# Designs tried in a protein design run: designed miniproteins, single chains. Part 45

Each design is a single chain, and the fold is of that chain. pLDDT is the mean over its residues in the fold that is shown.

## One batch from the design tools (miniprotein)

Design m1644
Fold by ESMFold2-Fast:
Structure m1644 (fold): chain A 101 residues (1-101)
Amino acid sequence: MVPALTPAERAAVAALPAEQQQILLRGLAEAGRILDEAVAAGASPEEIRAAGERAAEVVLEAARRAAAGLSDPEQAAAVEAAGRKYAEGVLLQADAIAAAT
């Protein structure tokens, strides 16, 4: 399970302008692709965890870029916090996949 977003974090993400929303969504899609490609390639548990770390970095960078486009510092901080929780969810997913391999 991914760590739950707070109501403030959910509201901040939901209120993202279209450009910032696309930045975050593309980052999340790329993170999923990194993990899916490692699994499809028959990667070892160690390689799957390493892919999870790369995927988490992509999510953090996407959230940072989305937040940088925002004029409201409270919304920006909440989007970055949501990004950290999404990244933690990616790491937990990679660990679960690696443990099942």
Scores: mean pLDDT 84

Design m1645
Fold by ESMFold2-Fast:
Structure m1645 (fold): chain A 61 residues (1-61)
Amino acid sequence: METATVETTRPLRPGDVVELTFPDGSRARAVVLSGNETEAEVIALKDDGTLVRARAVAVPP
């Protein structure tokens, strides 16, 4: 599973729309499927049209 970061000041909730940053520097919009205070499972749509399931690690803005 891909690991990406998300900037957030609160725990992510199912249905939240967020911007992810991947380790390669690419960004994607994603919808949160489940989350807690430190990480979330998301579905991201990459620029190439690929849907990926990813783990998003919460980081402060």
Scores: mean pLDDT 76

Design m1646
Fold by ESMFold2-Fast:
Structure m1646 (fold): chain A 79 residues (1-79)
Amino acid sequence: MEEEEKLKKIEEELKRLEEERERLVKRSEELDKRLEELLAKPEVDEEELKKLLAEQARIMGELVKIEIEKKELKKEIEK
């Protein structure tokens, strides 16, 4: 009974991590569009460009962290 509860909690956590990954991917896509619009301008706002690149790098770091957490959780349920 305890083992079934642990498995359920791991499955729920994996589901939450997948939902968070999807949110981060969507946000990354929005930043990519904004970056394309910014680069299409004849004068590029360097400060805005740096902010968008920094946010994109942060999202990438969060995505990597989620993949690591998912891998660790899967190890707990895979034999």
Scores: mean pLDDT 80

Design m1648
Fold by ESMFold2-Fast:
Structure m1648 (fold): chain A 86 residues (1-86)
Amino acid sequence: SLEEELKKVFDELVDTAVQILKHAVDRVIEAREILRKEGKLKTLTPEEYVNLMIEKARELDTPEFEALVARSEELTKKYNELLKKL
C-alpha cells in the first residue's frame, strides 16, 4: 500500500540521516586531530579554529559520505512524490 511504502521510505530516511550524522562527527574528529598534529591550534581564535576544522572536515569527505548524502536526497524526493499521491 501507499502508506506502507511511505513508512518504509521514512524509516530509510531516518536511518540514512543517522549514518550521515555519525560520518560527519567522525570527519570533524579526524580534522581536529590533523590540525592538532600540524600545530595550527596555538595561533587561532576559537572562531577561526572552528571554521578551519569545518573546512578540513569537508576536504576529508569520502565517496561513502557523498553516496549517503545522495541517497538522502533521492529518498527525500521519493517521500515527497508519495505524499503528493495522498
Scores: mean pLDDT 81

Design m1649
Fold by ESMFold2-Fast:
Structure m1649 (fold): chain A 61 residues (1-61)
Amino acid sequence: MSSLEKLKALPLPKEVQVALAVREAEEALNDGDLEGARRMAEIALEIDPENKRALEILERV
């Protein structure tokens, strides 16, 4: 497939994936699911290692 066809098939931009992972981590923290919160924060950091919100969540778990 051409690069353009691959781009059209991409379900979410990296920025949106990071935002969703951070949101899931915050919801897990609110539910008391520290393992879920840590996992989602780690996923966000794999995509954006400098994401401040994901780092703050990881420090709390």
Scores: mean pLDDT 74

Design m1650
Fold by ESMFold2-Fast:
Structure m1650 (fold): chain A 65 residues (1-65)
Amino acid sequence: SEEDVKAAENALKGAELAKETGSVALAKAAIHGAQEVLRRSKDPEAIKLAEEAIKVAEEAVKAGG
């Protein structure tokens, strides 16, 4: 759904900001948001964006921890 796509895009933006600022807390929040989209959404676009958000956020966690 459009709501799920927006939620996934917000998670991705949060993940990118976490990587830029070195915020592990923001990265973890982005992972949680993306995981919620993956659990409830059947939208391929939302799933793709959520998977990308998790990947970017995991890079931020590795850099910050």
Scores: mean pLDDT 84

Design m1651
Fold by ESMFold2-Fast:
Structure m1651 (fold): chain A 56 residues (1-56)
Amino acid sequence: SLEEKIKKALEIARNSAEELKELILSVPSLTPEEKEELIKAADEIPKLIEESLKES
């Protein structure tokens, strides 16, 4: 039950991060370097959520 809830929350977090990455990649004024840094930041969100859920 708890493991399934954690899995679902992580899937939602990953999907939200994926949407954000697609938006970042679609911005014409951003350089490839700026896009890479922003994508790295977006990828940290699911990781932080996973760590928080495992600590509880």
Scores: mean pLDDT 78

Design m1652
Fold by ESMFold2-Fast:
Structure m1652 (fold): chain A 79 residues (1-79)
Amino acid sequence: SEAIKHLEEAARLAVRAGPVGYPIANLAGMALGYAREGDKEGAIEYAKKAIEKAKEADLPEEVKEQIIEQLEKAIEALK
């Protein structure tokens, strides 16, 4: 699904950012798990947690924006 693709891309981008991105990747991975099980509400909850973690992370602004964009697209696809 489109939501799964966006969650996978968000997790990939977070992992590529290095150790600072791992908490974001873990939350995006949880959202991906919920989405694969058909739990849209759980997927949205953890995608939102991943967005908040990305906003707080010590990452370049461009990297944050890319991760947040993918997570927001996933949330829209899950509605």
Scores: mean pLDDT 89

Design m1653
Fold by ESMFold2-Fast:
Structure m1653 (fold): chain A 57 residues (1-57)
Amino acid sequence: SSEEALAGLKRMGEIVKATEAGEISREEAIKRLREIAEESDNPAVRQVAEEEIRWLE
């Protein structure tokens, strides 16, 4: 659903912010982003997560 997709995008944004603030490692951020992609099954959420993972690597 669109609401679930938006929630996934918000969670990904929070992970990126935490990484930039040094609260979590890039490795931990990648793991969490991968988990979000797997849980949502939404193609758009998966694509954004994969792009963020590539940016962090």
Scores: mean pLDDT 80

Design m1654
Fold by ESMFold2-Fast:
Structure m1654 (fold): chain A 66 residues (1-66)
Amino acid sequence: EEEIKEAARAAVDTVHREYGLSPEERERVYQAALEGARKAYEDGTLPPSSGALGGAVRAVEEIRRR
């Protein structure tokens, strides 16, 4: 769990550096990163960091479509 949360925090920091996120957007991206990291960990096919980054990027793309 701690590893999953750490991966999610790192992913949020990475996309925030790239795109610039408001506090509300950061929270939304963090939730998506947590889900991505957790899914990767459960599936065992990707490291949690890769799942977290994928989730974070997807959330940013959804925000940008609006």
Scores: mean pLDDT 77

Design m1655
Fold by ESMFold2-Fast:
Structure m1655 (fold): chain A 57 residues (1-57)
Amino acid sequence: SELEELRKQIRKAVQQLVAENIRAIGAELDGDEKAAEEYRREAKEIQEKIEELEKKL
């Protein structure tokens, strides 16, 4: 069903969000501010996507 596919998309997006946040933390610990900012930007975009998908539930 469309609802089941939507829930799968949300779960996948949440997993991607966690991965980007882990990468950002790693970059911050390494002092790579540019990489950290890029990962944080990607995480924000994924978070916004999750919020839009949740509105369809």
Scores: mean pLDDT 88

Design m1656
Fold by ESMFold2-Fast:
Structure m1656 (fold): chain A 61 residues (1-61)
Amino acid sequence: MLELELEVTGESAEEARKKLLEELVRIARELHAQGKVITDVRIEVEVEGKTVRARVTLELE
């Protein structure tokens, strides 16, 4: 199990969400490059103005 907390601020909530998605994709690619398999993903998202916070729980094999 891997737990991550991510916080992204953009010029808008939409931009912040886009940046958050890009960060999640980057992390997934790095884990895949390390030979790890993501078997389950739980994401808890909180939006506050132009800031998006996510708590991400990844189950890994």
Scores: mean pLDDT 80

Design m1657
Fold by ESMFold2-Fast:
Structure m1657 (fold): chain A 95 residues (1-95)
Amino acid sequence: MSYIAEVVNLYNRVKKLYDEGKEEEIEKLAQESVDYRIVAALVYLEKGDFEKARKYLEKLSDEELQRARDYAWILGLPEEVRAKLDELIEEVKKK
């Protein structure tokens, strides 16, 4: 699917910004775009920043939370990271 390359590019951009310490730039992208908000949550989740990942997930609709699950699968994130994503989504959906 053509959107797979797009998802990978968004994720790699946010991951680079994280590695450069540019958290304000990540926040700006996440405020502008749902897809950037999703990939920001996934990057923070992979880096072990579960509090920031949860805050981004809290701003997503149920349909967008399902998109986050799909993106984690497309990106080939480790099983333990995907399991933690499912845990955080269930906690967010209770609110």
Scores: mean pLDDT 84

Design m1658
Fold by ESMFold2-Fast:
Structure m1658 (fold): chain A 97 residues (1-97)
Amino acid sequence: MSEEERERLEREAALTMVIMQITLAIQAARRGDAEAAAEGAELAERNLDRVLEKYPDPLIERAREEVRRAREAARRGDLEAAIEHLERAKELLVEAE
C-alpha cells in the first residue's frame, strides 16, 4: 500500500466515524434527548477539528460549521433545527468522501 493510499483510507475512516457520530446525535434529537444530541454534536465537532488539522477541505470546514450550529440549537432545546444542521453536515461529509 502506498503512503498516499494509506492517508486516503485513514481520511475515509475518520469521516465515516464522524458520520456515525452525527447519525447517533440525530437519533438522540429525534428521541427528544437534547443533552445527548448536544454531546454527540460536540464530539463530532472535536473530531472534525482533528480531521481538518490533517486534511484541510472546504466541505469538511462547512460540515464542521453545521455541526457547531446543531450543537448550539440542541443546547437551546431546538431539536428540529439541530436535526436539520446535523443532516446538512452529514451530506457535506458524504460528498467529501
Scores: mean pLDDT 87

Design m1659
Fold by ESMFold2-Fast:
Structure m1659 (fold): chain A 74 residues (1-74)
Amino acid sequence: AAAHLEKAEAALAAGDYDTAMEHYDKAVQEDPSISVLQKAYVAYWEAARAGVEEARDKALEMSDKLNAKVREQR
């Protein structure tokens, strides 16, 4: 997870949204924790604002996963 987060953050900073989304997806698959889901959610919304249409749906998916995790903590 940490290695994928580092690569995802570097790609996001470079404006390489496709690579960033790939590494955030892998980070979420390895560690579906609230902190990793939050980082992916923010990154996908940033990509969506930059014009990557598919990133909007991914951001909504991360939001749903976050809501499910919050409910599990009850």
Scores: mean pLDDT 79

Design m1660
Fold by ESMFold2-Fast:
Structure m1660 (fold): chain A 65 residues (1-65)
Amino acid sequence: GQEQLVEQFMKEARAELKAELGAAADSITIDRAKAEALLQAYDFNVDIAKKALVMDAKAQLVDPK
């Protein structure tokens, strides 16, 4: 069901963030509501939604203080 897809997406997105950002990934929050919103925005295409989430996280870390 949808819950399985959301759980899989969150697991894969967290692994991808750790691979791309290392320890900085721990500062990035992925809650169920955000995961569901991203999946809905990309018609439940996990691969595209995951890439979008990683790109958004990278942009947030580059934000000037």
Scores: mean pLDDT 76

Design m1661
Fold by ESMFold2-Fast:
Structure m1661 (fold): chain A 71 residues (1-71)
Amino acid sequence: MSPEEKLKEAEKYVKKGEEAKKKGDNETAKEYYKQALAILNEIEPTLPEELKEKMKKIKGKALSILKSLAK
């Protein structure tokens, strides 16, 4: 799987996490966001600069939500 394909996979996990959070399933949401962050951290060194900016936005969103779910 290419880094670009993995970035798309991470985006899908973030969307699934958002859906789970809307349903009040914080544990499922947390697992999806953790999975997304793991993928983003793996591919970060191999992404072109245009995709790194997109990755940073997705990563920031996932981290912000995980922090809110930890309380």
Scores: mean pLDDT 79

Design m1662
Fold by ESMFold2-Fast:
Structure m1662 (fold): chain A 76 residues (1-76)
Amino acid sequence: NLKKKYEEFKNKAAEEQAEIDRLRQTRADILAQAPGFSPQVVAGLLAETDAGIAREEQSLANYQKKAEELKKEIEK
């Protein structure tokens, strides 16, 4: 039971990390294309992407904390 929940939270943390990596690639792509856009458009796109990364980092931290708590309960 607890071991299954631990693996589920580990898997969710891995999914959040993959989404963070995707958003970081999106941020890099925005910067690479920046010379083709107005500074205001670039700033808006970066702000939205950075907000997305922050939200996913919070979800990642939450799942990592839950996994750690479950591991302590399993391992004692």
Scores: mean pLDDT 84

Design m1663
Fold by ESMFold2-Fast:
Structure m1663 (fold): chain A 52 residues (1-52)
Amino acid sequence: PEVQADVRDVGELPEPLVAAGLISEEEGRALLEVYARDPRRVGDWLAPHGRR
């Protein structure tokens, strides 16, 4: 998917990812901060950065 609009559950997203060891705690922390403010921001931010 190009939109990733289903990532609105910010409280659950970074926590389980870090706990599972999928991402570093630093990455999860940065993600959590962006998500906590504007979950839509993460979708836009991740999309171009991931795919470039």
Scores: mean pLDDT 54

Design m1664
Fold by ESMFold2-Fast:
Structure m1664 (fold): chain A 80 residues (1-80)
Amino acid sequence: SMKELERIKNKAFTAARRLVEAKRRGEPESVLRALQKDIRDLLIKAGVPEEEAEEAAERVLAAPTEEEALKILEEAFEKA
């Protein structure tokens, strides 16, 4: 259980870093939305309520820095 949650969290944090970098590089909206959806789905899989997972994924997409994105994601996982 704990190892499974750790793997999900690692995937979500990796996706968040990729999203921030893709946004910084001006990648297409389709790429940004795919990463946002991946983050949302991983949060839901970890047990975060759907509404809070969607809000957190949107906030990660809007985050201007990697540090802010990762903090948002960490706080969202506390709601699992």
Scores: mean pLDDT 87

Design m1665
Fold by ESMFold2-Fast:
Structure m1665 (fold): chain A 76 residues (1-76)
Amino acid sequence: SHMSREELEAEVLRALADMYLAIGKIFAEKGDYETAIESYEKAIELYRQAISLGDTRAEEGLKEAEKNLEEVKKKL
């Protein structure tokens, strides 16, 4: 069966959030904490949007992005 539009939108938002989470991790490893913060904040925004559309699978990514954001903010 095909996904609904809302399910597809949530899936795309989660995929984009996963991408920004990965970008944040890469830049944090490089010591570019400012870019890592921007990427984690974008991931958090997108995960929250996915959750609002019913994608509970985004909750784990949200928690990881929030934890990583807090850790890199301590390094500034």
Scores: mean pLDDT 89

Design m1666
Fold by ESMFold2-Fast:
Structure m1666 (fold): chain A 62 residues (1-62)
Amino acid sequence: DEEEALRELERLLEEGPPEERFGALLALEAVRLKEEIEKAGLPDEEAVKRLRERYEELRAAA
């Protein structure tokens, strides 16, 4: 289920129109951050902070 969703996001990033590619990039970064948070055992407040920082970085790069 999650692996299939990741494959679809990667496909959209490769094949989708520019506006959908940005959305796919954000979603992929969110999934990667969730994996890091689970491994590190971070509290929710820290998780939200890191997600916001990633969003701002991606928005600045777009």
Scores: mean pLDDT 70

Design m1667
Fold by ESMFold2-Fast:
Structure m1667 (fold): chain A 66 residues (1-66)
Amino acid sequence: MTEEEEVDAIIAEAEKDGHPQLAATLRAGRERFGLDADTVRMAYLAYHGKQEELDALLARARERLA
């Protein structure tokens, strides 16, 4: 899966979960600021309170920056 496809999938998940305002915000951020998949996924997981998945993404982001 490409990063672009991953971002599309996350936005589609937000819409399917009944969060059209969140999906619209993520879509606008992607278009205007070029949000990467990790940033979009972190925002989605934070909205849903999925702490364990957020911690895993933060660890992955830390590895990419190191």
Scores: mean pLDDT 70

Design m1668
Fold by ESMFold2-Fast:
Structure m1668 (fold): chain A 99 residues (1-99)
Amino acid sequence: ADFLADLARAYVGKGEYDKAIEYAEQALKIDPNNARAWLVLGEAYLKKGEYDKAIEYYQKAIEIDPNLARAWRNLAEAYEKKGDVETAEKYRKQAEEAL
């Protein structure tokens, strides 16, 4: 499961978001509690401009691992891109607490 999540993250870094989604979904099929796979899935959708899907997947990541500071930061970014600055500030503070 971790290998597929790492591979998906590498594809996000390359700008190959559809491949990132495919590998993240494969990781989640093996282990639906893989918080990093949910995080990568959210990152891919954020980069594609699908902010509501990104928010949904980041929320799943933090439900599994609330100490995953990147998921809180990425939630803040997604809300900011939607124009919801006050919700973004709330999630930025949670990212600081997660450390």
Scores: mean pLDDT 86

Design m1669
Fold by ESMFold2-Fast:
Structure m1669 (fold): chain A 87 residues (1-87)
Amino acid sequence: APAGPVTLEIEFTVPKEKRDEAIELAKKLEDVLRSAPGVTEVKMEIEESDDEVKITITVTFDSEAALGAALQAARPILEELEKLSKK
């Protein structure tokens, strides 16, 4: 068991043309993570530049097991966000 809370930072950089789609998926991801057992905090930050949008979601879990379970629940949305990511 971890000695303290586990924090995960999920970061996506998308082209500006995908901004609205990425933000909608990020909001859905935030909702799924907030509903997961063992999640203590969820924060979302959006940084916009001239050509891209950076979305950062910071999640705090009470255990590594809670982290694993929450990521499994969020997998479909994470896969959709990854498809929008700048390559």
Scores: mean pLDDT 80

Design m1670
Fold by ESMFold2-Fast:
Structure m1670 (fold): chain A 88 residues (1-88)
Amino acid sequence: MGREAVEEAAAAIDAALRAAAEAFERVLAHAPPEVQAALEAKLRALEETLRRAVEAARAGDDEEARRLAEEAAREAAAVAEEVRAAAA
């Protein structure tokens, strides 16, 4: 069920990022450009990890797909929490 694991990870990433959305504008309003660039780089890294999870699922490597999907979801939750903490 690699595809299901990827879908769960995508949903978790969306939920984590949406959870931070209301605080995101406040963080960006006060963050210097270097901090904004660092956050953007983390989001790109999350996209790459999710892409690898999709590739693993398509290859039939369900175990690797789940591992990568869980990693991406965990990182997304950490980013969302960091954004909210910085906005508070």
Scores: mean pLDDT 68

Design m1671
Fold by ESMFold2-Fast:
Structure m1671 (fold): chain A 62 residues (1-62)
Amino acid sequence: LSEEVKEMMREAVEAYRAGDFERAEELLREAVERFGEEGRIGADIVEAFITMEEWLGLVPRR
């Protein structure tokens, strides 16, 4: 993954942890639009990671 995609992934994770789901979803959509397949892979990784953290009670649920 490019460093730019990794940076967007980090921002999306931080937004999810803060409970700002709208911003997180927008960042993931932007990553896919700008970086195509790399952005989609990055978004999938963030989604899987946040799903795990929700089950562990580490992030707020919506």
Scores: mean pLDDT 78

Design m1672
Fold by ESMFold2-Fast:
Structure m1672 (fold): chain A 94 residues (1-94)
Amino acid sequence: SMLELEVKLTQKEVAADGTVLYSYHLFDKETGELVGGALIIIDPKRRRALVRVTMKDGTVLDAELDVPEGASEEEVVARAVEVAKELAQRGLAE
């Protein structure tokens, strides 16, 4: 059974060039145990988002997403959070 994950925003940073960084903690929703951390980096000029998950054991899993034309930052973040959950599930798999 895959874990149900809770994602909590810890930090949001906006760089001078318009790049936006979102930092999250990932928890097992049932136990409250910390599973890992996630970073979402949105580059609005290149219309790309990077999702990086770092597990407690130091395993790093990356994914890159296209930012569709006309997508809001909120829509991109929501999609990236779902990808971060998927990456964390893969990192927890044997």
Scores: mean pLDDT 85

Design m1673
Fold by ESMFold2-Fast:
Formats: C-alpha cells, sequence, structure tokens
Structure m1673 (fold): chain A 95 residues (1-95)
C-alpha cells in the first residue's frame, strides 16, 4: 500500500525534517529502511538527521551504508563525491 511505500515514507520524513521535527523524521526514515534495508535515499536522510542532532557516529554509519549502495548501483559521480566527503568529514570529527 502507499503507507508501506519507502518513497512515500521518505517524503513524509523529509517534510518532518524541514519542519525541524527530527525525531518524527527518524521514525519515517527507519520505517522506509524496514521496507527496503539498502535504500540509498533513506540512509542519506538518516545521515543528515543524525548529523543535525550531533549524533556523528550514527550519521557516519548511515552515510557509509549509502556509499556502499551508491557504488553498487553506479550512481552519478557528483552524489558519490558528496557522500565520500560526508564520510571523511565525520571520520575527522570522531576520535
Amino acid sequence: SLEDDPLFLIFKGLNAYLQGKYEEALKYFEEALKRDPDNLFAHLALGDVYEKMGEYEKALEHYRRALETAERLGIHPSLLDYIREKVKELEEKIK
């Protein structure tokens, strides 16, 4: 159903994120991952939300998962470069 569509859940999560409702955004993106565990956009979105919340280790985990999927799918170099830079920045913050 539409309620179980990962893309619909991602759109609901993005709407919550844009409103600063980070806990609500996390719930939608985590539900999207329950339906599609390797979903590139859900992992990117979770990385963004956790980074905004200062949860750098969790953000790094999700960006790494997004990178693995993006590399497997042969995603456009611009998005790969963006994800690689996010991984590098967070690794430098975590000691």
Scores: mean pLDDT 87

Design m1674
Fold by ESMFold2-Fast:
Structure m1674 (fold): chain A 62 residues (1-62)
Amino acid sequence: MKEEARKYLEQARKALDAGNYDAAIEFATKALELSIKAGDPELVEEARRLLQEAARKKVQAQ
């Protein structure tokens, strides 16, 4: 699960870089869920930060 969470974090970052904020939110949400299940507080923090950033950029882009 930890490796799966990291894969979704990378996909979320790629989506953010591409300006695809909806995809970034989706991948960051999956990463957060998996990070919580894995019990990794550092991954949880990273996923929450990416989710907040994606949501913030989506609002700013509109």
Scores: mean pLDDT 81

Design m1675
Fold by ESMFold2-Fast:
Structure m1675 (fold): chain A 54 residues (1-54)
Amino acid sequence: RREELLQRQIDLSMEILKLATKKAVEGKLSPEEQAELDRLVAEIARLDAELAAL
């Protein structure tokens, strides 16, 4: 459902913002945290593609 995909996009955006805030405050992310951020960005791109297909 479009609404479900939009909600998931919002939830993932909040997780990305949390990691981005940590990077801004601490000056860097650990390699594991950076990999998680990259994974979340990829998930949002996937959801954007699914939303665009609707």
Scores: mean pLDDT 79

Design m1676
Fold by ESMFold2-Fast:
Structure m1676 (fold): chain A 104 residues (1-104)
Amino acid sequence: LSEEQKKKIEEIEKLIDEAIKAIKEGNMEEARKLLDEILRKIGELSTLLQKDPNTPVEQIMEAGAIQTAVATFLVVMKKAEIPSEDAIKFLERIKEQLKRLKEL
């Protein structure tokens, strides 16, 4: 990965940590705001990966899968209450996927 792509992943990881903290503190309004920003940053990452001819297809596909998962989760959160434990597990899974993407 390029330094720009790595920096974007690190920015997203920090936002995920902040979202988990907001959920643990019961601040669901802040958590939703942070998730909207996470989705935006993942979209930016996906665009950077797609524009780089040296990016493997597998990395583009993984970034797209992460973007779809976060977008779907945000829609569910806005329509229904999600238990905090399930929301945290989801975000930890996304963070693990981003770490794998960075290590490829």
Scores: mean pLDDT 83

Design m1677
Fold by ESMFold2-Fast:
Structure m1677 (fold): chain A 68 residues (1-68)
Amino acid sequence: SKEEKQKAIEEAAKKALASLKKVGASDEQIEEFKKFVEELLKDDSLSTEEALKKLERYALQLYLQALF
């Protein structure tokens, strides 16, 4: 359902955001991640699996940028 999809995306985003903050991601990186999550939540064409995969890929990209 749409509600289950939203909950899954929000939970994954919450965990990713905590990890990004822990590794010292900048305020700019945190803001870009939040905007990305908002766009995923607006995209009704994506399945839950596709949305989570996109979120995980972008979170990993920002995480690696924050580490190095």
Scores: mean pLDDT 85

Design m1678
Fold by ESMFold2-Fast:
Structure m1678 (fold): chain A 91 residues (1-91)
Amino acid sequence: MMEEDAEIARKSADKAAEAIKNATTPVQRTALMFQALAFVVAGDKEAAAKLARAIVENPNATEDDYRFALSIAEQVGDEEVAALAREKLAA
């Protein structure tokens, strides 16, 4: 794969994660959750985990948002993000 394409994908994931952290409405969060699912389907585990972490760190996140982030983290094998989501669900 071209290094340049991988760099662009990484920057896109970083920007999406930042957008998720600032999302204030359920509709905005849902759109970014679909982006996280698209990364899972594409096999980009790093990007999917990054978006899942951003969902968990959103101050307006609901229990449904935390459960979704946990599901993504478990599917991509990111134990750190999965543990963070479980902590939020237990608190």
Scores: mean pLDDT 71

Design m1679
Fold by ESMFold2-Fast:
Structure m1679 (fold): chain A 58 residues (1-58)
Amino acid sequence: SVILRIASKEFGISLSDLRRIQELLKTKSEEEIVELLMREFGLSEEEARGLIEALKLA
């Protein structure tokens, strides 16, 4: 996906990790994914929410 490649470059997260996050979005709440992104990848809350919205469109 073009969106996944852009997100990988912008946020510094691997394509495999982004695909894992997309799968987690099917079963976990948005808030749980925000906490995961901040904890595992060092994103701000704003960056984490922006990534979630991008992944929903991918």
Scores: mean pLDDT 83

Design m1680
Fold by ESMFold2-Fast:
Structure m1680 (fold): chain A 62 residues (1-62)
Amino acid sequence: SEMEKLKEEIEEIGKKVMDAVSKALGLPASFEVEIVDETTLKTTVKVGDKELVSLLDANEVL
């Protein structure tokens, strides 16, 4: 599905960015994307002990 492809693309980019951030800061960093519904993705970014959660409307990028 288009949502699964979008999820995979965002995860690949986000994981590369978070790996670079982890190395620059010397902290563990991770990036996860979850499909919440037909048009909504949930993005979770963790850096050290901090967590940031965002919702992305796929209709704004598709």
Scores: mean pLDDT 81

Design m1681
Fold by ESMFold2-Fast:
Structure m1681 (fold): chain A 65 residues (1-65)
Amino acid sequence: MEEEIERLIDEYAAETDRLSQADDLAGRHAVGERYAEKLKELRPDLTVAQARQEISTRLAERAAA
């Protein structure tokens, strides 16, 4: 599970970096929602909003490391 979550975060980061370089704000929002739903499938204890927050938290922790 944790390895699958880390892989999901890696995929999200790569996809959002690509969209950020293209200046595609709407695409970044859509990707955020899609990955939150994917994380909820791995973590059914989370709401979609909590899944979005979890992704943001994990990315922030990686950026701080």
Scores: mean pLDDT 77

